Designed miniproteins, single chains, continued (2). Designs and how they scored, part 13

Each design is a single chain, and the fold is of that chain. pLDDT is the mean over its residues in the fold that is shown.

## One batch from the design tools (miniprotein)

Design m4423
Fold by ESMFold2-Fast:
Structure m4423 (fold): chain A 65 residues (1-65)
Amino acid sequence: SVDEALAAERPSVRRVAEQAIKDAEEGKLTWNQAVGAMVLAGAAGETELYNRLKEAVDKADEKRK
């Protein structure tokens, strides 16, 4: 099923989201990478990772301005 296929890919989505959070904290995440990681986390239902990534991206964007 689609849900089973999504569950099988969930560890990869978590890894991508966690790396994006780290990259955002280090100031090296591009906006396109941030959007891609947020879309993946949201689609996978990883609400906590999505929220943490959004917070890290918002903080990095604030430092950029």
Scores: mean pLDDT 72

Design m4424
Fold by ESMFold2-Fast:
Structure m4424 (fold): chain A 64 residues (1-64)
Amino acid sequence: MPTEQQLLSEARAFAEYAGRHASREEQEAFRDAFVADLRARGVPEAVVERADRIMREILERHEA
């Protein structure tokens, strides 16, 4: 299983991509899909919550 730091790095990269290329609705769908994928892989909820918060912070920055 990837480390917490690797998962958070993936979340950051995913949110950066979505923030630059996706509509607001697509950004929410991408975030939901990423969170669902983490849960399907058995990632602990605390790590999933941190990844979701990082993604939301990055998307908020892109919405300035």
Scores: mean pLDDT 78

Design m4425
Fold by ESMFold2-Fast:
Structure m4425 (fold): chain A 74 residues (1-74)
Amino acid sequence: SMDVKAFDYAVKVIEALVANDEEGARKILQQAKEELGDEGLLKVVGYAKAFFKVNGREDLAEKLEKIAGEVLAE
């Protein structure tokens, strides 16, 4: 299902951003866009953003939104 795949991509992008690997996060989001389309990418961003906000990581939520916006515009 798209939701299961989007959640798997969300976990990967969370791990990359927690490790301060912005280029890895970008590549993961690009792969999510290629496999799941723009709608699936937005689901990935939604899951990862919710995780960061619940854990008080507004800095990573902002970084995620910036990278995702750039990937979506590609």
Scores: mean pLDDT 89

Design m4426
Fold by ESMFold2-Fast:
Structure m4426 (fold): chain A 71 residues (1-71)
Amino acid sequence: MEEFKKYDKDGDGTLSAEELKEYLKEKLGLDLSDEQVQAIIDASDSDGDGTLDYKEFQFALNTIKSLISST
């Protein structure tokens, strides 16, 4: 939870594609392209607003971890 707030630079309770990319690189060691990050957001964003709230962020992280562990 604290890490979500640390990367939520706007303090609006959502993460943008840029903030998610920074989190993945810093915390998970994943240097993903902007296109790959956008695909993750598109898959996790239930509202279609282009950002992830905390619940959608947790879903995105579980999806990413599943993909990593499958390779």
Scores: mean pLDDT 72

Design m4427
Fold by ESMFold2-Fast:
Formats: structure tokens, sequence, C-alpha cells
Structure m4427 (fold): chain A 109 residues (1-109)
């Protein structure tokens, strides 16, 4: 199991459908606009997305949706929604971190 998990894509890291990949890119574009990212920062994020080769954690899609909602809520001054979405984002990031730690532990063993 450990060796297989090290060399194979984990179960939650799936090849995105064209629709899922398009949704991910759309969310990135919205975040880029809201954050006021530079062309260099956008290029760095686009390079990461390209390097994923359509294989990404479903956590990343949900994380980006929440990041977008947080940015929109902040823009609208809705602190209650910011707090709600931030909590959901923290929960997803905790799950993603636990996943990454398990992967790194397998690499070290």
Amino acid sequence: MRERELYEVPEDWVRLTPEEFAELREIYDKIYELEGLTDEERAQRDAWLAASRGVASRFRIEELKLEYEILEARKNGDEEKVSEYQQKLNDIREEARARAEAYHAALRA
C-alpha cells in the first residue's frame, strides 16, 4: 500500500474531467482579478495548473471555490460570510495538509 500510494495518484487526486478543469481555471481567473495579481503571479499559477496535467486534488477545487467566496464577501463587507467560508476553507486545508503529511511520511520511510 505505501509504495503504491507513493508512485500512484492518490484516490482523491483524480484526472479532472474537461468540465472540472474548466471550472478550476474559471475560479483561478476570478481570484486573479479579485486579488489584483501581477502578470508574473498569474503566470506562476498557470504554470502550476499546467504541471497538474489535469490531475488535481478535489480539495483544490473546493478550496478555490471558498477562496473566491471569501474574496467576494470581503469586497461586499460581509464579515459573517467571510468567517463562515474561512472556517470551511480551514477545514479543507487541514484535510489537504493531513494528506500531504501522509504522502511525505511515505517518502521518508
Scores: mean pLDDT 64

Design m4428
Fold by ESMFold2-Fast:
Structure m4428 (fold): chain A 77 residues (1-77)
Amino acid sequence: SAEDEIYKKLEELQKLFDEAFAAAKTEEEKQKILELAAEAGRVAGKMLDLLKQGKATLEEATEEINKIAEKVKKAKE
């Protein structure tokens, strides 16, 4: 299902957050990662709600999650 595909991508995103948090050396870096995690939660919740209402596609939801993943990867640098 579309919901299952989104949950799978969220599990992949969680691994990226775990890696970024483990790599963080300062409280400021950790705070940045936590802020991105909060943003990811809000975006995922909104996209899942829109999917259930037929107002968004799985493709659009995937694109929004991928944008967050890119931000996490950049935050690790």
Scores: mean pLDDT 81

Design m4429
Fold by ESMFold2-Fast:
Structure m4429 (fold): chain A 90 residues (1-90)
Amino acid sequence: SNKDRIIEIGSELGILTMRFHIIRKYEPHADPSLLKQAEELIDKGQDVVNRAERLVLEGKEDSPEAKELIKEAEEIIRKLQELLDQLEAQ
């Protein structure tokens, strides 16, 4: 269901946020511009997830807006994963 997917997306973003924290803590020479880009994607992802969760609370998880937010969150997660993988490869 769209509700289950929104929950899964929230969990995936949480894991990526934890990976970002670990990179920032243990890679003091990581590229500052890439770290900033990752932080901006995390902030944007959190906003999108929060908006999707509000739609779930309103019983609108099957709305066109919810479907669009799910796609936006999936794209943010994909970009964030690629960026974090790049940071870890340095």
Scores: mean pLDDT 89

Design m4430
Fold by ESMFold2-Fast:
Structure m4430 (fold): chain A 92 residues (1-92)
Amino acid sequence: SIDDAIRGGAEEARRAIEEGKPSLAVALASTVLDAAKTLNLLGEYKKAAEAARIAAELLQEALDLLGENASDRQKKLLEDAIELAKISEEAA
């Protein structure tokens, strides 16, 4: 399920952060963001906002670990997660 994908993706991203693998954490957090986008398309705005917030928190932690090594693409994922959280929360 989408809910299971969010939970599993967030858990794996958190583990990647703890293991010092920030680029892997970004990739895993992006799967949580994709699930949040799907929930938004399905009209599940409260769940989409929560999943997007989780993705944003994980992306922020991973980008902080990357520092100057963070790519523009990776930074854009955080911007997208923050924007989706706002849009979904306002639609809820």
Scores: mean pLDDT 90

Design m4431
Fold by ESMFold2-Fast:
Structure m4431 (fold): chain A 70 residues (1-70)
Amino acid sequence: SLEELLEKLEKLLDELSTLSEDDPALAREASKLWEEFLEKYNEAKTEEEKKEIIEETIKRVQELIERAKA
């Protein structure tokens, strides 16, 4: 559901935020990703489009987290 996807995204963003505290470059990338997400999400006209945007953003956040932990 849309709610479950948003909850998953929030948890991942919290983890990314913690990792970004001592990494200014990661913080900048996270900020850019969040701005892009908000633009796409606000332009989305259907719940299906919103779900797709959230799923893609989840994937991008996971990639940043994985890179930060490497």
Scores: mean pLDDT 85

Design m4432
Fold by ESMFold2-Fast:
Structure m4432 (fold): chain A 81 residues (1-81)
Amino acid sequence: MPLTPEQQLMKQQVNRQLAQLKAQVAEAKANKDVDKIQQILDYVGKLLEELKKLNMPQDVIDQVEALKAEIEAILAEVKAE
């Protein structure tokens, strides 16, 4: 199914935000900043729920879910150190 103009714009915005969030989580991991990693994880979780409510394509949902899982793994690793 073709994307609406609004969904296509949102997909572009999400892709840009995911790149920024990945950079932020990498920096927080390097600094072992558990609080910052948790804040990013909470934001990604809220973003995922919003995208699901907007009926965004599954490929977009999958990308955000993958990032959320990656951040959860990073948080667990940093907490274990």
Scores: mean pLDDT 82

Design m4433
Fold by ESMFold2-Fast:
Structure m4433 (fold): chain A 83 residues (1-83)
Amino acid sequence: DAEKRAEELNKELLEVLEKLKELALKSEEARKLLLETMGKIQALLKEAAEAAKGKSKEEKMEALAKALEEALKLAKEALEEVS
């Protein structure tokens, strides 16, 4: 179920971003990386939404899940860099 996978990935992404946000309050380097990572995530989600235009609901959810998986990878890499 692509929709459930997207929901689970989004929840994990928000948890990772919250940890990175907490570090950003104490470090300028972490703050810069948070802003850069958020920009990359926004671009990924926008690109996935545009690519999914005119597609079925299942294809849209699959595209979203794939974008969230890549976004989660970026967020985890950023957290590892500043931890």
Scores: mean pLDDT 84

Design m4434
Fold by ESMFold2-Fast:
Structure m4434 (fold): chain A 66 residues (1-66)
Amino acid sequence: MEEIKKELLKAGVKEEEAEFAVRIAKDKEIGKEYIPKILEGIKDMDEEKKKLIKEEVERYKKYEKE
């Protein structure tokens, strides 16, 4: 999953959006092939929704270490 995040960042995706896409893929147990479809949904979000996603991703990161 870390490699997917790095690839998304290299492709110009914002860090918060990349983290969210990876989190969704992991949660749904879907393959890397579905990441572009998830990103389509993220692209339709306004700045306020992207900010909320960033906060949720930070919450999930905190619990990943257990």
Scores: mean pLDDT 62

Design m4435
Fold by ESMFold2-Fast:
Structure m4435 (fold): chain A 85 residues (1-85)
Amino acid sequence: SNREDFEAQLDRIVKQVYDEVKKGNYRGALMLRGLGVMLARGAALEESREQGITDPELIQQRQDERVAELQKRLDEAIEKAEKER
């Protein structure tokens, strides 16, 4: 449930960033990026806890990997929006 909710929220943020860039609202897109990073870190932390992972270095690595994946999706969405503007 919580994991599915986080993934749905991240997908929504990527779509909203695309929509904001299409409108030329780069400030709104930047704010949504910040929210997305917080949610991505939270999702990775929650998933790690559910799996019984207690190693803080491994948790940090998983958070960084999830954030990197989100940033790649956001960069692709922004590039697509700019080309279609």
Scores: mean pLDDT 86

Design m4436
Fold by ESMFold2-Fast:
Structure m4436 (fold): chain A 59 residues (1-59)
Amino acid sequence: EEFVLTPEEAERLRGLGDGDPAYTRPLIEAGLLSEAEARAIVAGDAAATRRAVELIRAA
């Protein structure tokens, strides 16, 4: 997947890909992301990565 991201958006995506709780926990607590989706992003799942990009852009 090719994404045009700002440096700030790219850093948030990297944090989600690393499974960093500082990035994942607020989204899970807000009901925007499940634990299973967070693990799928870490695993490099394409659909989960697209979901992460959508969440970052919507914020």
Scores: mean pLDDT 76

Design m4437
Fold by ESMFold2-Fast:
Structure m4437 (fold): chain A 71 residues (1-71)
Amino acid sequence: DSDRREREHRAELGRRVAEVALELGLIDEAEAQALVDALTEGDRDALVRHQELIRERGAERFDEAMGMTRR
């Protein structure tokens, strides 16, 4: 089911987002845990909100670490 797969992928992406941002020092452990918990519960808004927070703190470093480089 595409909808369930999308939700699972978003949760996995959110976990990666939290791990990368924590490694880069853009969020602390409590913020990382809150994001992972919310995404495990299927909160799509949590991913968007936390991405905005992370980008405010270091969008360039975060985007590079997430592999947003193509050519």
Scores: mean pLDDT 71

Design m4438
Fold by ESMFold2-Fast:
Structure m4438 (fold): chain A 67 residues (1-67)
Amino acid sequence: SRRDILQRDLDRFQRITANTTNPIIIQNISNVRQMLSNPSADLFFVETQIGIIQIQYSINNIFKNRK
């Protein structure tokens, strides 16, 4: 199902971000996981939130990668 795909995407992203100390990224992952646990959740909104968090993480990583 679409929910299963989003759950897998979030799980993959959480694994990639396991070493992050950015509290905003950590909190946003938690918030999206809570949304996915709600059966009435808007899956389009959840997908958008996952996308936004991924972009934020990528931007933060670019700023840290100065080697």
Scores: mean pLDDT 78

Design m4439
Fold by ESMFold2-Fast:
Structure m4439 (fold): chain A 73 residues (1-73)
Amino acid sequence: MAEELERQLRQLEHAFERVEADYKAGRLSPEDYRRRLEVLAQEAETLGKQAEPVDPEIAERARKLSERLREAA
């Protein structure tokens, strides 16, 4: 379970990095950037809730990621 949650968290972190890079390179409109960040934030929030009973550290990392994504959007 913990390895699966860690992998999912890493995938979300990498997705955020790609979205940021694409936006900074001018490959995404501000509207597309915001929409992608909103989707990732929801996924990170869901992961955090799923991780709470299994691995509180992963849950907290996921919650912090969700917060950063929402602030960036």
Scores: mean pLDDT 83

Design m4440
Fold by ESMFold2-Fast:
Structure m4440 (fold): chain A 79 residues (1-79)
Amino acid sequence: KLSEIEQLDKLIEILENSKSTEEAIKKLRELYPDLSPELQKLVDAIIKTLEEHPGDQLVLGMEAGVLAVKLAVLKLLES
């Protein structure tokens, strides 16, 4: 089982390194069963947004940015 920090890091990596919204959705779905219920709910919302904005690289960057802020807050709380 991955930690929440490791799960968020993998989600950010997928969103930042995916060449298309379709690639991001595929990789998010592959990671999905290894995620906590809270992060699965978040990924459901992200996938829906990506499906509603096909080909939009800005949406990929925005979703990655939101997760990066969450990750930074969690790392700060563990320090």
Scores: mean pLDDT 83

Design m4441
Fold by ESMFold2-Fast:
Structure m4441 (fold): chain A 80 residues (1-80)
Amino acid sequence: SLEELLAKIKDPNASAEELEKALDEIIEMIERGELSFLEAAEALETALEAISANPNVSEERKAAIRARIVATLKALVDRL
């Protein structure tokens, strides 16, 4: 579920691999139209904040992940 994926992303002990896998699953849910616009936007904002704060993710990987989240948010807005 989205709630379980967000719980994994919010876990401060999560590895970079676990965070990226959970984010990939959320993006797939968005691409399949399984989330409302508001749910998708809130999930991506939560992921952006949590990943930015996670010490297990390198700054280079954080930058790449942030770019993916921002691109996904822009694609969502373009569909309105």
Scores: mean pLDDT 82

Design m4442
Fold by ESMFold2-Fast:
Structure m4442 (fold): chain A 109 residues (1-109)
Amino acid sequence: RTDEQRQRRSDLLTRLLREEQEKVREALKRAEDGVDVEGSLRTLRSSGSLLESLGEIADRRGLTELARRIYTAAIETYEQAARLAERAGDHELAQQLRQQAQQLREKLA
């Protein structure tokens, strides 16, 4: 029963990771095209925060390898959000997002 629950949780978290990575990809493309920079920044921030929470859930459930993958995706998302914020002139937000990415990198070390 424990193994079935672990597998079901792993499958769900893997699906959610893929869905968030696709949202990040589309948001970055929109920002690059200049269509909706502010909306894309909002999406990247939301996805980064959600990925961080999913990583914590995976870690807490002993899914260590999956947690590492999700945290890596969160780090990349925060770094992309920081670059977009800097490009939009929001240097304070860019610094905050880089600090969030750094804290997650330290957690993976």
Scores: mean pLDDT 86

Design m4443
Fold by ESMFold2-Fast:
Structure m4443 (fold): chain A 69 residues (1-69)
Amino acid sequence: SEALEAMRRKAEAIAKGLGLDLSEEEIEEIAREAVRRFPEVDPSNPEDPAYGKAGDFILQQLVARKRAA
């Protein structure tokens, strides 16, 4: 799925920006949940509100993990 791959790449980028060392499985889990919650995500249209909402969800999940570490 192009949406799943886009969300996985986005989760990897955000995790690196936050200094989080997450496994590939943890990144995949967050990306899959983002696509599940926002199935209308179009990775070819970054101006789509669903793309922005999926990205915000990923950021919130990763920030929560960093705070719990």
Scores: mean pLDDT 79

Design m4444
Fold by ESMFold2-Fast:
Structure m4444 (fold): chain A 89 residues (1-89)
Amino acid sequence: SKTISNLNLKGKVTIKAKLVSENKVLVKVYKDGKVVASFSIPAKLGDTIKVTATTESGTASFEFTPKKIGDEKELTVEGTVLSVSATVL
């Protein structure tokens, strides 16, 4: 798993996970249409990746199971985002 912390992103934040190659999921954090943070984790087709955004008010998460390279899933949260983590289940 991997976590990016100390973000302090206020407002509407979109977290997108994408399988960019046979062994890599790229997680990008968007605010105002711009990438403000990104990280990658090793993962492959058929793996289930759990992406969690931690805010001042709690956590929001989604699960992503890519079926092909280029598959992506996103979640938009509203509040103050403090960290984003991704782990393979």
Scores: mean pLDDT 86

Design m4445
Fold by ESMFold2-Fast:
Structure m4445 (fold): chain A 75 residues (1-75)
Amino acid sequence: METVTLSTTLTGLSKEQAQALKDALLAAEAELRAKGKNVTVEVKIEGDTLNITITTEEKDLNEVLKAFNEVFDKI
């Protein structure tokens, strides 16, 4: 099955915002996987920068994107 990889970088984050985002993204990954979605999230914190890589199946892309957009809205 075809997979899709998405990468994004967020800058200008406080230490607390970066950690909260990382925790929320990993929680969203765990929830999606518990629902039977094939998704992998990699998060790297580098100072005020957060590098995020999300890999999922093409069929699940829209649902995965919706879940992660909800996380980003809570910064």
Scores: mean pLDDT 80

Design m4446
Fold by ESMFold2-Fast:
Structure m4446 (fold): chain A 70 residues (1-70)
Amino acid sequence: SELTERIRRAILAKDREALEELLAEHDPETLRQAALEVLREMGRADEAFLASLRDSDPAALLEFLLQTVS
């Protein structure tokens, strides 16, 4: 989807501002589900599994995503 593509680009670029814009445009649960899908598609199923166990706020999720993909 367009959302998962935007998240993927932002994570790969380590673009915190782009991720913050996505957070402002979308509800946290929708963003979280799309982010988990991106991690799975990138072959990071273990990171996606760990992320799915977290009940963290959206800011903590963004920091996790930026650290997960180099």
Scores: mean pLDDT 69

Design m4447
Fold by ESMFold2-Fast:
Structure m4447 (fold): chain A 77 residues (1-77)
Amino acid sequence: MTLKELAEKQREIWLERREEARKSTKSEKGKKIFELAEKILEENPEWTPALAGSRALAEVNNDKEGLEAVEKEIKEL
């Protein structure tokens, strides 16, 4: 399986589970992270839900090391 095929498969799984994940997110911070992750994933069709979630988490937490890790993964796509 190629990285692109893996990303597409993970995106399909995310789309199937997004409503359940949204209902399970009860904290304000968690809701903000989830909404941002969805927006990132819609804007970046080649990204995995995990990568979009990691970026959203890093942005909401102002985590510089997390943002640098995400940027490194993006460059390897």
Scores: mean pLDDT 71

Design m4448
Fold by ESMFold2-Fast:
Structure m4448 (fold): chain A 59 residues (1-59)
Amino acid sequence: GPLKELLRKLREEKAALQKELERMLEDFWKGRISHDDVLALQAELRGLVRKIRELQAKL
């Protein structure tokens, strides 16, 4: 149903953000970005995880 499709899309978005975080951690280790940039992406990822949990509770 539409809720399962939305959940799938959110999980795909989470996977994409996790890959971006891994790349940003490499850039941080190489001195290319700030720790604040990494923390900002981690905060976005936590927000997405919360949305996924809320949607799962409706299924």
Scores: mean pLDDT 83

Design m4449
Fold by ESMFold2-Fast:
Structure m4449 (fold): chain A 89 residues (1-89)
Amino acid sequence: SKFLEEFRRLYELDLNPEKATPEEKARIEKVKQFLINELKKIGVSDEEIERLKNKTIPEILAELTRKYIREGKPADIVSLLKKILEELK
């Protein structure tokens, strides 16, 4: 999957920021900000948001997935993944 390949690259770069170009770092931050904004929309507290700002993209995605499942909104996960795919372009 093209999406999985691009996501894997960003995951590896997020774990090793020193290997990322300035453009790749900006893209990682854009994806993280998008995920943080989605967490804010579903009512995650400012304290929890502050904790998550320094986490990797997969860790933030795991928290967001857990919140959607807890609220009975698993279909929103598919919509979220499609939005992330657009942001990675």
Scores: mean pLDDT 70

Design m4450
Fold by ESMFold2-Fast:
Structure m4450 (fold): chain A 68 residues (1-68)
Amino acid sequence: SSEIAALRALAEREFTARIAELEAAGRHDQAKRARELLDEMLARLGRATSVAEAAALIQETARRVAEL
């Protein structure tokens, strides 16, 4: 789905920027955890069958990254 691909690209950009911010702040353990969450999200997005499922997965990953 082109819509799922667009959501994936946006999420990858946003989370990569957040990981870079954590690294720049010296928060290396949090950056590592955020990267692990991004990698897990990208793997699961490859199996998503709907835009709603993809959006829910991205939102849950964003919530977990925000808790770091």
Scores: mean pLDDT 88

Design m4451
Fold by ESMFold2-Fast:
Structure m4451 (fold): chain A 58 residues (1-58)
Amino acid sequence: SHPGLEWSAEEQARLLYEMLKSMGLTSPAYVDSFIDTLFGEASEEKRAEIRKILLEML
């Protein structure tokens, strides 16, 4: 199995949060763009869960 397939939505959201924070891009407007770019191949349900968790961290 590939690490990305085994990562929970929380782990993926945390990674994305750290990336956005390091770039100063903490506006919700950037969240959807990054999720589509990095997790576009994930299911809609998985992307929605990542988005929800990430928005709670911002």
Scores: mean pLDDT 73

Design m4452
Fold by ESMFold2-Fast:
Structure m4452 (fold): chain A 85 residues (1-85)
Amino acid sequence: MKLVKSITYKKKDKKTLEITIEAEDEETLELVKEEILSNIKYESVKIEREGNKMTITLTFKNEEELNEALKYLDQLRERIKILQE
C-alpha cells in the first residue's frame, strides 16, 4: 500500500512553485510537509488542505532558489518511490 499516493509540483511563475501532496492519512501528509519545509529555502509559504490532499505554495527570492527546490523535490519523489516498493 502506498502511504504517499502522489506528489506533483508545477512552476506557477519564475519565483512560485505549487506542490500538491496526496496521502493515505493526515499523519503522512504532515510528515511529507515537514520534510519539504525543513529542506527547502523559501521566502513565503501558503498551505491549503482538503482531506488527505495538501497544496503547498512556495515563493522564492529568485529563480535559482526555485531551481534548487525542484532538484530536491525530484530527489524526494524518487526516494519515496523506492521506499514504497
Scores: mean pLDDT 81

Design m4453
Fold by ESMFold2-Fast:
Structure m4453 (fold): chain A 73 residues (1-73)
Amino acid sequence: SPMTPLDRAMLALLSPRTLRPEAVAALRDHLDADPSAAGEALRALQAYLKQETDPARAAVLREEIAYAEGLLA
């Protein structure tokens, strides 16, 4: 399947070469524009967190999980 804008933003968040604030901004901008994607984003972020061994990356994933949870009613 082709990568969605959401998939691209999430992969950028996990990339050591991407500026983390830019990746976070891109993901949040996408979710703010389309809150219906928050459930899909939450599931993907939780799956990534489960496999994440880097504590700094895990911290960013937890913050973005909290943001996505806040968008769900």
Scores: mean pLDDT 75

Design m4454
Fold by ESMFold2-Fast:
Structure m4454 (fold): chain A 69 residues (1-69)
Amino acid sequence: SVELTLEQLREELLRLAEEEAAKVTEEEIEEARKELDAFLAAADAPEELREAYREAVERLLELAEKLRE
């Protein structure tokens, strides 16, 4: 098993975001973002982890917007 650091987790999330961007709508990404934000708040997740998830979601939104052009 491989233990992921927060930095590695962030990189992995961004990679997954890029792969899925073409397959999802911006509305779906925004809804998922709200659900993840609520989940992380309830779990009292550390700020570094929340930032990693926010970066992944922002990347998905940027790619989805570009692909709609």
Scores: mean pLDDT 65

Design m4455
Fold by ESMFold2-Fast:
Structure m4455 (fold): chain A 62 residues (1-62)
Amino acid sequence: SSLTYFFSPKGSSPLQQLQLDLDILREAKAKAEKLGDKKRVQDYEAAIRSVEARLAALEKAQ
C-alpha cells in the first residue's frame, strides 16, 4: 500500500493510542533498519516491545 500516513490522535482511547504508536514505530523501525541506523532500530525495538506488552495485556484481559 502506497498510503500517506495519518498522524493525528483523536478520542483519547488507550487502545487507539497504543495501536497508533505500534504502527508508527514498526514502520519507523523498518525504515531505520534499511538506513542502517542501528541505534534508532534499538530505540524503536524497545518502544515496540513496550507497546506490544501493553496491547497483549489489554487483549488478554478481554
Scores: mean pLDDT 73

Design m4456
Fold by ESMFold2-Fast:
Structure m4456 (fold): chain A 101 residues (1-101)
Amino acid sequence: AMEEEKRKLAEHLRRIAEQAEASGAPTVARGNRRMAEAVEKADSLEDIARAMVETALAGEPVLIPDTPLGREIAERMQRLAEELGAPHAAVALYSDTPLPP
């Protein structure tokens, strides 16, 4: 069910936030916690994507899980960002440049 997938995504985002906080990245932790709350209130996958694009436009970084659902949200974010005239919002979150060791 959509509610179950939504709940699992929110729990995953909170786990990423806890990991980020433990690693000394409080801004990422804050962004991911806000996103988890937005996901729980969303009625559709498109609403989740919209909330994530809005968070990116506010300058708060969010780490989206590399899962099938996460990738689907990424594709919807890209399309929505393009429709809003802000394609850089989705691209900034999905920079494919691996961090150097």
Scores: mean pLDDT 68

Design m4457
Fold by ESMFold2-Fast:
Structure m4457 (fold): chain A 77 residues (1-77)
Amino acid sequence: IKEEAIKKGLSEEEAEEIEKLREEVKKRLEPLLGKEAAEEVAKLFAEAEIAERLGEPDSVVEELIKKAAEIAKEAAK
């Protein structure tokens, strides 16, 4: 995630913030969704944050968030 953010044009500081966001989301969701689902949801949130900061189309951000929500809903049940 950090390497991808930097490659796409974000600063190293921004990339580190996004990596910390990914770790925090994963840690918070792991007890609720299980390890694998929490990792996937956290990764998708990080990718959505990168897309938003780079000004990518709303459709790209929306698809990432929808995918994260679907994984979370399936894992929570």
Scores: mean pLDDT 78

Design m4458
Fold by ESMFold2-Fast:
Structure m4458 (fold): chain A 81 residues (1-81)
Amino acid sequence: SMEEIIKEIERLLKEIIARAMALGDEATERALEFVQKISKALKEKDFESAIELVEEAYKYWEEKDPEIAELLRKIKELIEK
């Protein structure tokens, strides 16, 4: 169901925050900004904007931390379901 997909995405977003916290304050701040925007788009059922925000976050994090980038890739796949 869509509710279960959103719940799984929320879990992955929390994992991104936890990983960013291990990387430092700057990483945490950037991750929180992306998570907040993605969560808002999902709550508004604006899946197009949610995908664009995840892709923007992915481009930033693929250079910074591959684990966060992989979590973002999984989130995108869940939204496109």
Scores: mean pLDDT 84

Design m4459
Fold by ESMFold2-Fast:
Structure m4459 (fold): chain A 71 residues (1-71)
Amino acid sequence: MSDQEIFELARELIKEVEELSDKKGLTEEQKHEVISLAVQRLVHLLRDEGLSKEEAKKKTLEYARELIDKL
């Protein structure tokens, strides 16, 4: 997977995480933290674990939801 493809997937993920964070009423600082952790997870799943785009995105969104629920 190219760096450009990872970047585009990260942009889509960031939008979804922002929407989830807004629904929960998170602060801008909390949103930035969740986004940062989600992007790190996405990159790890794609590069280190070799998951597909769909599976990596799904697992990362599940992770982001767990983070948001703990805040």
Scores: mean pLDDT 82

